# Ledger of designs, part 89: designed miniproteins, single chains, continued (2)

Each design is a single chain, and the fold is of that chain. pLDDT is the mean over its residues in the fold that is shown.

## One batch from the design tools (miniprotein)

Design m7283
Fold by ESMFold2-Fast:
Structure m7283 (fold): chain A 82 residues (1-82)
Amino acid sequence: MLEEAEERIREAAAEAPAEAREEVVELALEVVRAAAAGASESELAAKIAALGIRALALGVAPEVVLKVVRTVEEAVREIRAA
């Protein structure tokens, strides 16, 4: 579950600059871990927004940021469906 989400997140972030990639992956994994721990919908939305803002600030291309955000949203949906 979490391991598969990490792999998909790393794949989505592969086109990000190497210096930004690890920070973006870690921020994305924080959202997934929060969802697994039962975080509220509003808390998850705030974390996803913060992830997107930070990734853009690190110089990640908007299309790559969208891929990472969508991958995180899919992982959160899978956790909530279980």
Scores: mean pLDDT 84

Design m7284
Fold by ESMFold2-Fast:
Structure m7284 (fold): chain A 55 residues (1-55)
Amino acid sequence: SPEEALAKAEELEKQGDLRGALTIYELLVKEYPDSEVAKKAREKAEELRKKIAEQ
């Protein structure tokens, strides 16, 4: 479900797998664009892109 995918992305983010988390957030935006999950995933993806760029 989109909620389970969101939880998995948040778990990867906690483990420091920022690129893995970003991939799932981007997938959620693509597959469920009009959902509240996608809104949160868009915000998270933007934040992770900034963190990755600061490496």
Scores: mean pLDDT 82

Design m7285
Fold by ESMFold2-Fast:
Structure m7285 (fold): chain A 71 residues (1-71)
Amino acid sequence: SISRELGKRARELLLKRGVSKSQADELARQIEELSRRVVDMLLSQGVSRDKIREELEARLPIYVERLLKEL
């Protein structure tokens, strides 16, 4: 699952930035849920899964930096 893969990667990035395990787990869960909604929306618009994965993976580091600023 694209959303699950992004959640795991986000968790690893957050942990490397010194975020606590409990906060990293919660933020990664939020990223997974948000990603799932975005995937479902884009699939309903006829976008391919490969294109969706490429776009979301490219945006993940930017989204993680945004979340870190809100901690």
Scores: mean pLDDT 84

Design m7286
Fold by ESMFold2-Fast:
Structure m7286 (fold): chain A 55 residues (1-55)
Amino acid sequence: MENLERQLAVLEELAAAHPNAKKVLRQFAEEIIEAAKKYYPELTEEVEKRAREIV
């Protein structure tokens, strides 16, 4: 995945399809947040909030 918006969209899709896969979804959310911290620090707070709301 090439950008954070695409990764968040995939996370939303997976959460909708597999609501019981909380551990895997949380791991994916954590990976998206770490990518934001490294490559898009200005977006980190927004991405963290959105990812945690999805999971």
Scores: mean pLDDT 78

Design m7287
Fold by ESMFold2-Fast:
Structure m7287 (fold): chain A 80 residues (1-80)
Amino acid sequence: ESLIKKAIEALENKDYDKASELIEELIENGNKDLQRGLVLLAEGKFEEAEKLIKELEENGDTDLADLLRLLLEERKKLVN
């Protein structure tokens, strides 16, 4: 929870090195939804990633949804 918010703050500040480090720590700590989201983004499955984000929002996991949304937007910028 606190670690997810720190990752969001790093991305909002465009501190990509810190965001990457925090995201790696979250994956190592077993955040399966974040891992799934990253796989979808790596595969270019943006619509499926957006569906996962909405599902997380509906389930009250708003911090993780916000993190994945920021990652989705950054990934979209890189594939243009």
Scores: mean pLDDT 81

Design m7288
Fold by ESMFold2-Fast:
Structure m7288 (fold): chain A 80 residues (1-80)
Amino acid sequence: GDKERAVELARRAIELAREGRVEEAARLLQEAALLAARSGALPVERAIGLVLRAIGLQVDPNARGEEAIRLAEELLRLLE
């Protein structure tokens, strides 16, 4: 379902961020937050906040993998 897909995407985002692929990790985190909201596992207001933070990582050429990893870990904790 959408929740399981959100968890999969967040875990994949951590892998990409560890490889330095921060923009790609940020795109997956945007999708994961929206899927989590659609599943009812995450309030829409929290999903909006996570999406905006992920967009920030996507457009910032100096964004570090650790920032994307922290965002993904926060999303995964919220989906427990």
Scores: mean pLDDT 88

Design m7289
Fold by ESMFold2-Fast:
Parts: structure tokens; C-alpha cells; sequence
Structure m7289 (fold): chain A 68 residues (1-68)
């Protein structure tokens, strides 16, 4: 669905931002995780996603980062 594709793109964006913060900018992983999570939530809200969808996005993002 369009929503699933949009959610996948948002997770990919947030993981990319987390990696850039840690690998290129030298931000500590805990701080980078918080900053990427905040960006993800802000963008998802701006796109009109529900609180339930935002919670799912955050879970997917945290799982993706943990798998790095």
C-alpha cells in the first residue's frame, strides 16, 4: 500500500540520518538515536500519520538500528 511504502521510506531516511550522525559527524550513538527518532516522529506527524503508525515506525527504526 501507499502507507506501507511511505513508512518504509521514513524508516530508511531515519536510519540513514542516524548512520550519518554516528559515522560522519561523530555523534554518540545514544544521542544520534534520539535525534533520528525525533526527526522521524516530526516528519511522520507532518505527513498526517496516526499515533499508532508513528509508534510502529519508531519500533521499526529502533529494530533496524539494532540490526546494524
Amino acid sequence: SATDAQMDALVDMAVGYYRWLVEEEGVPPEEALARARDLLVAQARALGLSDEQIAELVARFEEAVAAL
Scores: mean pLDDT 86

Design m7290
Fold by ESMFold2-Fast:
Structure m7290 (fold): chain A 58 residues (1-58)
Amino acid sequence: MDPQVLEAGKAAAEALRQSKGEYFKKASELVEQAGREKDPEKRLQLLKEAEKVAKKGA
């Protein structure tokens, strides 16, 4: 796995652990999309967006 994708995934997972309600649901959906995305660039963008959304719910 690309080191940047791994780091972004860890950050998104950490933010998800503190997120609640609608923001947790939206961020979880973005993480699932990132898991299905084969393009590393798009996967990284989805993980960064998931972290941002999850932090709004913390």
Scores: mean pLDDT 79

Design m7291
Fold by ESMFold2-Fast:
Structure m7291 (fold): chain A 93 residues (1-93)
Amino acid sequence: MKEEILKILDEIESLLREAKARMTPEQQARADALIDAVRVLKELIEQGAPKEDVLSALRAVRDAARELFADNPELQAKIDELFDKAIELVEKL
């Protein structure tokens, strides 16, 4: 399961990087902050951080991503689906 969670976070990071290419400078700065937050999430999972800390961080990053993509419902839904899947896998750890 750990490898599956890390793979999902890699997919989220890739989507953020791809979306960033079509963003305004303000949105790009917010996307960079989210990419950094996803990297911190990967480190927490690799270090075996407490489940509650990982879940709290996942939900916070998901909420920030929802606000960033509020004007792009298709991409917002895709990213939400990936975060939901990551949350479900972490809950099963």
Scores: mean pLDDT 85

Design m7292
Fold by ESMFold2-Fast:
Structure m7292 (fold): chain A 66 residues (1-66)
Amino acid sequence: MLSEEDKKILEEIAKKLSVVPSDEELEEIKKKYGLTGSKKELKEYILEVQIERGVEELKAAVEKVT
């Protein structure tokens, strides 16, 4: 599975992206950052981080907008 260091890098990437990257983009990210996980593992982790952050942002927005 993904290393803790890889997860930290992916979390920073997911934070900057508004959508899940394509397989081609994931290959570029994997090469750029030296990630050890498969493209599927990277995509799933990025999606999970983005969903979690989206839920947190929605909750904060609802709290603020009443």
Scores: mean pLDDT 72

Design m7293
Fold by ESMFold2-Fast:
Structure m7293 (fold): chain A 65 residues (1-65)
Amino acid sequence: MEQFREDMREGARRHLEAAEEAYKNGDLDKASLHYDIAMLFAGVAGDEETLERARKLLEEIDKKK
């Protein structure tokens, strides 16, 4: 069980980093996809730090509209 949660935390961070990179490159579709996956994994893992980081990324994406 603990290993599964750790894998979810790691997955959340990796996808969030990919979303941030895609956003910086102007690839909003790719950023949104990786953001959704990161939020799902972080929610399952209870990773508040990654959820807060994802929230900040969402605010930046929203400003680009």
Scores: mean pLDDT 77

Design m7295
Fold by ESMFold2-Fast:
Structure m7295 (fold): chain A 71 residues (1-71)
Amino acid sequence: DGPYVRGLEAFEAGDYEEAIRHFDEAIARAPTDEVKAVLYKNRGKAYEKLGDYESAQKYFDKAKELDPTLA
C-alpha cells in the first residue's frame, strides 16, 4: 500500500503522529495539486486530533488554496 493508505490506517487507529509521517511521504510523491489538497486536509485533521490547532489551520488553508472545493 502507498503512504496515503498507510496514513489513513494510522489515523483510524488513533496513531496521529504516525499518520502525519505517512501523509508527509504522500505529499512529497503527490502527482497533482488535487491529491496534495486531500493530503494537506488529512494532515490538518491529524494535527487537530493532537491538539495542534495552529498547524491544523495552516494545512487546512493550504488544502483550500490547492482545491477551493475542500471545505
Scores: mean pLDDT 84

Design m7296
Fold by ESMFold2-Fast:
Structure m7296 (fold): chain A 75 residues (1-75)
Amino acid sequence: MAEEAAKRLLEFAVKHGSEEAAEKLREEMEPVDPEVAELAVEAVRAALEGDIEKAEELALKAAERAVEKAEEEEK
């Protein structure tokens, strides 16, 4: 579910929160979906700035888009 994926992304951002972690996520996600990569990077940056609520919202948006893309391909 998107919510579980979002929680994993937020946990990664909090545990490994750095500009390097954001760049790593971008490199890994950009080949899959550039929009998901951008949202994931913004979530990590929000966590770095201490805005955990915004980080959760952005992580959920990234996960939701990734799930939509996966379901589109499954159709």
Scores: mean pLDDT 72

Design m7297
Fold by ESMFold2-Fast:
Structure m7297 (fold): chain A 70 residues (1-70)
Amino acid sequence: DELLKLKLEILEKFDEVAKTASKEQVEKLSEKVREILDEAAKMVEEGKPIEEVKEKALKEFEKLIEEIKK
């Protein structure tokens, strides 16, 4: 299950960031991560290639981390 692998990869990265982030940053990041994963699941359901979905989700997650660390 490629979507499950993507979810696990993002959640592992989220856990690493959460170790050094404030409670407010973790709450904001958690909410946005759910949005990213929901969008990825929708794209897969719509028949988008999983590799494209992974690339988009990971890029959005990286942007989110950068924004929160400002």
Scores: mean pLDDT 79

Design m7298
Fold by ESMFold2-Fast:
Structure m7298 (fold): chain A 86 residues (1-86)
Amino acid sequence: MQKVADLMTRGKTAYLNGKYEEAVKHFEEALKLDPSNAAAWTLLGEAYFGLGKYEEAKEYYQKALDLDPGNGYARQKLEEVKKKLA
């Protein structure tokens, strides 16, 4: 869906510019349209990690892995965020 792709692009651009709250907004809108998008869950976790919200980041990385258990990147990020919470 073009709208989901556009929201993902806007979210990634905001994230790369350190605008994590804007990134969250765009990824949440993308997930509202397509909650099965594992990449969007991973990027939402990345944005929350950037905000220092590690509990939320952990939850969203777990969502990504539930949808795509083969995603090594999300698995690595989940382990990184768990270390922040220890």
Scores: mean pLDDT 86

Design m7299
Fold by ESMFold2-Fast:
Structure m7299 (fold): chain A 110 residues (1-110)
Amino acid sequence: SMEEEERRALLEILDELMSRDEAIPLILPPDLSVLPNYLDVVPEPVTLTTIRERVESGEIRSFEEFRAEIQRMLEGVRRLLPRDSPGYQVAERLAAEALARIDALEAELS
């Protein structure tokens, strides 16, 4: 079905991004022993793992919802990490790439 193909495309994008060594800071939540106020700054943490699980469970059912979750992940990183940190820079780059790939897929399907 069209919804199954859309879900498969989202998982393929996520799996490719998550296969990169640079993506590790966006896969695992921060160590709370190092960042004890993490949940005060980001009450509902979103990682690439969280997004992938929500695509698989059917919580994310559209390209719009996927974009919203990528933006939520990015906003969490922007609140938590310094702009010159590797994790911040990777989050900006991978989020931009994920959004560009979704825009390209949506244009192809239109």
Scores: mean pLDDT 80

Design m7300
Fold by ESMFold2-Fast:
Structure m7300 (fold): chain A 81 residues (1-81)
Amino acid sequence: MKAEELAREALRLQAEGERAAAAGDEERARALGEEAAKLAMEAAKLLGFNPKSADEAFRAVKEALEEAVKKALAELQAEAA
């Protein structure tokens, strides 16, 4: 799986875990949170970051995805010009 695919999956599982926690399913929320953290750590490492915690990994992953979106928009604008 590409780093960006792992990043998207990690963010999806994190969101699903937050929904489970809101619904009172604490065990499922924990399991989803652990899996999301694992995927975020792997994605961050593949993107060249050295995360020290799951929170750091999630931040690195979000930043990389935002940068990729910005680059794609800039390329479309440059091609149109």
Scores: mean pLDDT 77

Design m7301
Fold by ESMFold2-Fast:
Structure m7301 (fold): chain A 73 residues (1-73)
Amino acid sequence: SLAEEVAKEVGISPETARKILEELDGRALDSEATYNEVAKKVGVSPETVRKVAKYLRDKGYVAETASGTFIKL
């Protein structure tokens, strides 16, 4: 699953990765405010969320939108 892939690459648990992906769904992956809000909701550091967002962008798991919005299917 995407959560397991993200967990392995970022060095977090699959459960934590799943929570971050659920909170990032429908959000732009280019905003520090987004990283801080998701980090607070999931209980991780903003740096952890930033690493997840970077991985999603680098691997092309982001919809082709002006804001680089992540859409979880």
Scores: mean pLDDT 76

Design m7302
Fold by ESMFold2-Fast:
Structure m7302 (fold): chain A 90 residues (1-90)
Amino acid sequence: MKKKVLVAVTEEAARRLSPGQIAANMVAASLLAFADGAEEVILAGRVTVEQLKELIEKEKPDVVYLVGASPEAEKAAREMGVEVISLPAL
């Protein structure tokens, strides 16, 4: 199976992070995705729950790596048939 991963930062986490920390979190999540066997990684950046749903519909990822806790975003992605890996913000 071609494993496609979407990497996103929750809006709440993004508000607490500097631009450099957002970039570092995106890089770290991407490296973890590749280490976990991802063949394609899509970088979404900061997203609302609605933007995350739109990206899942467009990109059809197998897994979402979500930086920052968002129970609503996690549930929305899972209901769309996507695995969610929630990562703490660094």
Scores: mean pLDDT 81

Design m7303
Fold by ESMFold2-Fast:
Structure m7303 (fold): chain A 57 residues (1-57)
Amino acid sequence: SDELIEFGKELRKLAEEMLAKGVPKEEVDKILEEKAKETFGFESLEEFERAGVASLL
């Protein structure tokens, strides 16, 4: 749970940095999804987000 929460924070930081540099949201979402799949085997960014939220509840 802690590792998943910390990873989620790093992904959000990365997303904010990429968006601030003008990277399109669609490309950012693809990069985050691929990184989540490689690290935890999630099928999608939404699945990863749901798991992170559930860990906080």
Scores: mean pLDDT 68

Design m7304
Fold by ESMFold2-Fast:
Structure m7304 (fold): chain A 59 residues (1-59)
Amino acid sequence: MTMEERIEVARRLAEELGAPLDALLRVVEANPELTEEELRRMAVVIARHRAEGGVAPAP
């Protein structure tokens, strides 16, 4: 699978799951060996964190 194909998968997953595209593109760039299925699982995790709105509280 080419880098262009991985980027296209990331775009589809960002749209489908509401995950931030920037975060998915960083995962793709850092982990070029990921399969489409693994990238999808990662996108689900990222989308879930985004939906929960959970950030560490300020000190």
Scores: mean pLDDT 73

Design m7305
Fold by ESMFold2-Fast:
Structure m7305 (fold): chain A 63 residues (1-63)
Amino acid sequence: MEKIKKAEELFKKKKYREALLVLYEGLLEDPKNEELQKAFKEFLEKLGVPELYEKIKKYLEKL
């Protein structure tokens, strides 16, 4: 998945906001994409804010 690879590269460069935005943009395009959901959740867990995933997931489910 191209967006996941781009987000991983941004995360390695410590561009955490940009990495999350790339994954979030992917989820807006395909909200049911399990690979993007998993990557987004894992990134939030690494940043110490896993609770944000549930709030964002609820928002995406309304689309």
Scores: mean pLDDT 76

Design m7306
Fold by ESMFold2-Fast:
Structure m7306 (fold): chain A 61 residues (1-61)
Amino acid sequence: SAEAIELARRASLALAAGDRETARRLLQEWNELLGGVPRAEALLAAGRLDDAAKELARQAS
């Protein structure tokens, strides 16, 4: 969806900028939009934001 694409884009920019707080929030919003991906939730809780982004992107395919 357009909303998921925009969240993914903004999360990627935040991660590249080192803005971990903004990245985590955007990744949580993306995960909520997908109905809650358990692996992504676990990765977010562990602070593994790049891995969480990869898992959410994988689910979008």
Scores: mean pLDDT 85

Design m7307
Fold by ESMFold2-Fast:
Formats: structure tokens, C-alpha cells, sequence
Structure m7307 (fold): chain A 83 residues (1-83)
């Protein structure tokens, strides 16, 4: 639904800003994937959006940022519900 997409995009934008401010080059990579996910969701490519967001969640876990990973996973759930 449009509500699920809007909630996911807002969560992705907030999470990307947090990652970008905290983790240097790794944060930029995480933020890039989250922004790509938000852009794809806005374009209606929910499959591509979910894939990018799930990649960001994995990278966040790899750097020990479980909070960012959990937020990205929640956004991916919302995106997949919109499919």
C-alpha cells in the first residue's frame, strides 16, 4: 500500500542519515544502499528496493551496527508487504 511505502521510505532516509554520520566510508556505503532502496521504492520497483535494503542490513551487521541492521530489516518488511 502507499502507507507502507511512505513509512519504509521515511525509515530508510532516517537510517541512511544516521549511518552516513557515524561510520565514515562504511557508513557511506550503507547509506548509499539505503538511499538506493528508497529511490527504487518511490519508482515502484519494490523487488529492487528490498534487495538493496537487505544488502544494507547485511553490511550493517558486518560492521557490528545491529540497530541500523534492524531498522533496515523493518524497512525491507514494509517494502515486501507493498509487493
Amino acid sequence: TEELREEAVKLLEETAKEALSKYGEKGKEIASLLYAGASLAEMGDFEGAAENVEAAARLARDVGDTETAEKAEKAAELIREAL
Scores: mean pLDDT 81

Design m7308
Fold by ESMFold2-Fast:
Structure m7308 (fold): chain A 61 residues (1-61)
Amino acid sequence: MEIDPRVAGAELYLALGRMFARKGDYDEALELYERAIELGRDDPELKREGEEAKAEVERRK
């Protein structure tokens, strides 16, 4: 099965970002979300999820 490694990496960074956000480490979460958006830039849905997660964290700061 062929999986795009960039998409897989972006999903991993999104998961890590959400974990840091839950701990209140918003700066770390934002950096991870930015990395996820960069890796998933060719996947519109993944990019949208990253941008939404980033916006939510910005609202909590």
Scores: mean pLDDT 75

Design m7309
Fold by ESMFold2-Fast:
Structure m7309 (fold): chain A 89 residues (1-89)
Amino acid sequence: ALKEAEEHFAKAEEALRAGDEEEALEHVKKALEAAAKAAAAIEDPREAAVLLTGAAMRALGLALELPDEKVAEEIAEAALRAIREAEAA
């Protein structure tokens, strides 16, 4: 699950370098979903929160590389949702 999240983040970074913002957005969403799945498998809520926060921060970093405000906003919203889930745990 964590390896799947890292793979999707790597593909998102590759898509950004190729100028494919829509593909980058799709891979960021899949990376956050994989990170959430990995966090759900962690018994320690603190460790789960650290994982989700890390994934959210990486997603926000990628959003800052995007010139399209709408795509950047969608990534930021997904990242903020992951942070809220971590805070609720």
Scores: mean pLDDT 77

Design m7310
Fold by ESMFold2-Fast:
Structure m7310 (fold): chain A 96 residues (1-96)
Amino acid sequence: SEEVARAVGHLLRGIAAMEEGNYEEAAKDFLEAGEIFRKLGHYDQAGDAYYLAGIAYEKAGNKEKARESFRLAAQDYEKAGNTEKAEEMRKKAEEV
C-alpha cells in the first residue's frame, strides 16, 4: 500500500540519519514509521520501528524518550503475539 511505502521511506531516512550520527532526527523518522505501521495493524513492523527509535534516542542521550519508545515497541510486539520480543523491550525500557 502507499501507507506501507511511506513507512518504509521513514525507516530508510532514519537509517541514513543513524549512519550520519543524526540520532534525534533518526528517532523521529523511526517514530513516524512505527505510527504508520501501528495504524495499519502491522504490529511486528511497528514494534521494530519503535525499537529503532529507542536505540536512536539512547544514542542521542534522551533517556525518557528512549524508555517510552521501548515501551511502545513492547506493546506492539505483544499485540503481534511476539511475547519474546515484548519481554526484551520491557527489559530495555527498565535498563535505560
Scores: mean pLDDT 93

Design m7311
Fold by ESMFold2-Fast:
Structure m7311 (fold): chain A 66 residues (1-66)
Amino acid sequence: SYATKVEALLDQTGKELFTREEVRAIIDSIPELTEEQKARIHELIDASGKEELTREEVVDIVEEAV
């Protein structure tokens, strides 16, 4: 459900690629996510080693974290 919420927000942007900063801002904007879930998602983004992430990569990270 949280992954679906994130996917919907990413789709609204019309973008194919997101910077780490853009992804963190989107995740931080979701009031339904706990501080612990947000921190876990941020850790996985950092662990990816990528400066830009696709929508699919972001959704996969959220599904792994929550």
Scores: mean pLDDT 80

Design m7312
Fold by ESMFold2-Fast:
Order: sequence, then C-alpha cells, then structure tokens
Structure m7312 (fold): chain A 55 residues (1-55)
Amino acid sequence: LEQRYQEALELMKQAGEAYKAGDYETAARLLRQAADLLNSAILREEADILEKKAK
C-alpha cells in the first residue's frame, strides 16, 4: 500500500505538470492512473473533470 501511495504521488505530480502546460488530456489520464492505484473515487472524479476541460 505504501509503495502504491508513492507511485500515485509521482503520477499526481506529473498530472500537475501536464495541467500547468494546458495538457488536460494527459493530466486526466495520469490522475486516473493514480486513482486506480489508490482505489480513490475522488481522484477518479477529478480526472473526469479534467477530461471534460480537454474538450
């Protein structure tokens, strides 16, 4: 679980960098990967919001 948490944090950092660059599709994909690792409905919801912004 601790290892998965660290991997998820790294994915969230990469998602933040993509968001800052305006690449909402990549940010959404990375957040969804982090959500899957953490089994987090909240992160999955955030990824869905970013995916809509990409449109």
Scores: mean pLDDT 78

Design m7313
Fold by ESMFold2-Fast:
Structure m7313 (fold): chain A 55 residues (1-55)
Amino acid sequence: SLEDELLRLGREIARLQEELATRDLSPEERAALLERIERLTREVRRLEEELRAQR
């Protein structure tokens, strides 16, 4: 379901944010993680809009 997909993406974002907060990352690794978080966050917003449109 869309709710299950949102939960999965939320957990993935949380994991990446934890890596960003706890690991000693190079500037390149930090930039890559931030890009991944941004892409997943956009996907979450799109799925939330889709879920709203279905209700």
Scores: mean pLDDT 83

Design m7314
Fold by ESMFold2-Fast:
Structure m7314 (fold): chain A 67 residues (1-67)
Amino acid sequence: SAKEEAKKYLEKARKAIEEGRFDEAFEYLNKAEEYAEKIEDPKEKFELLVEIGVEKLRAAVLRVFPA
């Protein structure tokens, strides 16, 4: 389902962030967002889009200040 695909890409993005692979992480986050937008349930869609947004912000900060 769209929800399952969005969660899979979100998980891949989180692992890429932990490994410092920010370009790959942003690619996965964009795919997660595309699948999340296809979720029919408004609450599940909103919750996943919020999680994706938080990870995008985290990746952006860590990309600028990688320590």
Scores: mean pLDDT 85

Design m7315
Fold by ESMFold2-Fast:
Structure m7315 (fold): chain A 99 residues (1-99)
Amino acid sequence: MEAERLLEEAERLLEEAERLLKEAEKAFKEGKYEEAIKLAEEAKRLAEEALRLALEALRLAGPEERELILRAIGLALRAIGLIIDAERLIKEAKEKLEK
């Protein structure tokens, strides 16, 4: 029950992070680098929180709760991917602003 609630919140945060990252990518393509950085930083923050919740759920999971364990691992990997993508976009956008 508690672990399931953490995973539901993590999934919601990841959906919001993915939406913000897509908006950040669009802003970057339009030359709106400051907006792209702001959106990507928010996406990264949400993905980091989702990773924290997924890892907490994994710690609370019993050894027989295989489906819950696999879901937690899946969400954690998805969060890590979003963090990496957001950090890359932030770096590229900052390099464009420093020119």
Scores: mean pLDDT 88

Design m7316
Fold by ESMFold2-Fast:
Structure m7316 (fold): chain A 60 residues (1-60)
Amino acid sequence: MNTLVITTPNEAEAKALADILRELDPSLQVTVSGNTITITSDKSIEQLIGLVLRAIGDLL
């Protein structure tokens, strides 16, 4: 398993980004704590980064 941690400017953005990530791949274990998102998955770090960039693009 690989873990990626992302910090957003605020909790609302963290929740929005987490929801988009869960929609993109329901197999991701996504946890939100304040403005921090923790993603745990069997996907490679490169695949996880790609999903995060896609989710950020969808949020913007």
Scores: mean pLDDT 82

Design m7317
Fold by ESMFold2-Fast:
Structure m7317 (fold): chain A 64 residues (1-64)
Amino acid sequence: MSELEKMVKEGASVEEIADYAVEKLKSLTDLPDHAKRGLVLLGTKDLLSEEDREKVAELVVEKM
């Protein structure tokens, strides 16, 4: 099971998931906002509701 799947199963908040995603994407600082958003949406596709996926993507863009 991936770390992200474990976090979701343990009831991690949207904020906690966004912080995890920022950590994983920090090496890709040259990515435009739409690419950062797309990576988060793909990574959470089967793990979160569409509303929570959008919230995580928005927070990741705001934090990076």
Scores: mean pLDDT 76

Design m7318
Fold by ESMFold2-Fast:
Structure m7318 (fold): chain A 83 residues (1-83)
Amino acid sequence: TPLEEVIRRIDEAIEAVRAGDEDRALRHLEEGRELARTLPDKVVSHAVITALESAIRRVRAGDYDGAITVLTGARAVLEDELK
């Protein structure tokens, strides 16, 4: 589902950040952001997009720990929506 694919993009972004691969992290975050726009729950969509945009800024600033924290929070919100 689109929601599961957003979770996958977040997981791939976290892995890339942990590996120090900024380009790969940003690619997954940008793809996750575009996919999040298609989510049917617009409150969840807006919250996730906001978190992904925060993570993109943090990665670009070299705040990898902050990016992982924000992404982990967004992942938890999405996982709760799965049931």
Scores: mean pLDDT 86

Design m7319
Fold by ESMFold2-Fast:
Structure m7319 (fold): chain A 63 residues (1-63)
Amino acid sequence: HMEVLKNQIKILETEKERLQAEIDRLQAEVAKGNPEAAKRLAFLQERLDRINTKIEYLKKELE
C-alpha cells in the first residue's frame, strides 16, 4: 500500500517536471504573440494544478 503511494508520487513528480518544461516553452510563445500557445498554456496550467493537488493528497495519505 505505502509503496504504491510512493511510486504514484514519483510518477506524478516526473509528469510535473515534463509539464513545467512545456509550460515554460508555451509562456515564451505567448510572449511572441502566439494565440494558440495561450490556449494550450491555460490547459496545461490547469493540469499542473490538478497534479499538484493530487501529489499533496497522496503525501497526506502517507502521513
Scores: mean pLDDT 83

Design m7320
Fold by ESMFold2-Fast:
Structure m7320 (fold): chain A 84 residues (1-84)
Amino acid sequence: AEELFRKAEELAEKAAEAAAAGKGEEAARLTEEAGRAAAEALRLAGAPESLAEAVRLHARALAAKLLGDEEKARELHARALELA
C-alpha cells in the first residue's frame, strides 16, 4: 500500500509538471494513472471500496478538466462526492 501511495504522489507531481509545460494530454494521462494507483493503495490498506472509487473518479474529473471537457469533469466530480 505505502509503495503505491508513493507511486501515486510521483505520478501526480509529473502530471503537475506536464500541465505547467502546457502538455495537457500528458498531464491528463498521468493524473488518471495517479488516481488509479491511489485507489489501489486505498483498497490494499482496507479502505471502503466507495472511497477508492471516489478517488479514481476525482482523478478522472481532473483529467477531463485538463483536456477542456468541463461537462464531463462536473459529472465525474458529482459522482465522486456521492461516494465520499
Scores: mean pLDDT 82

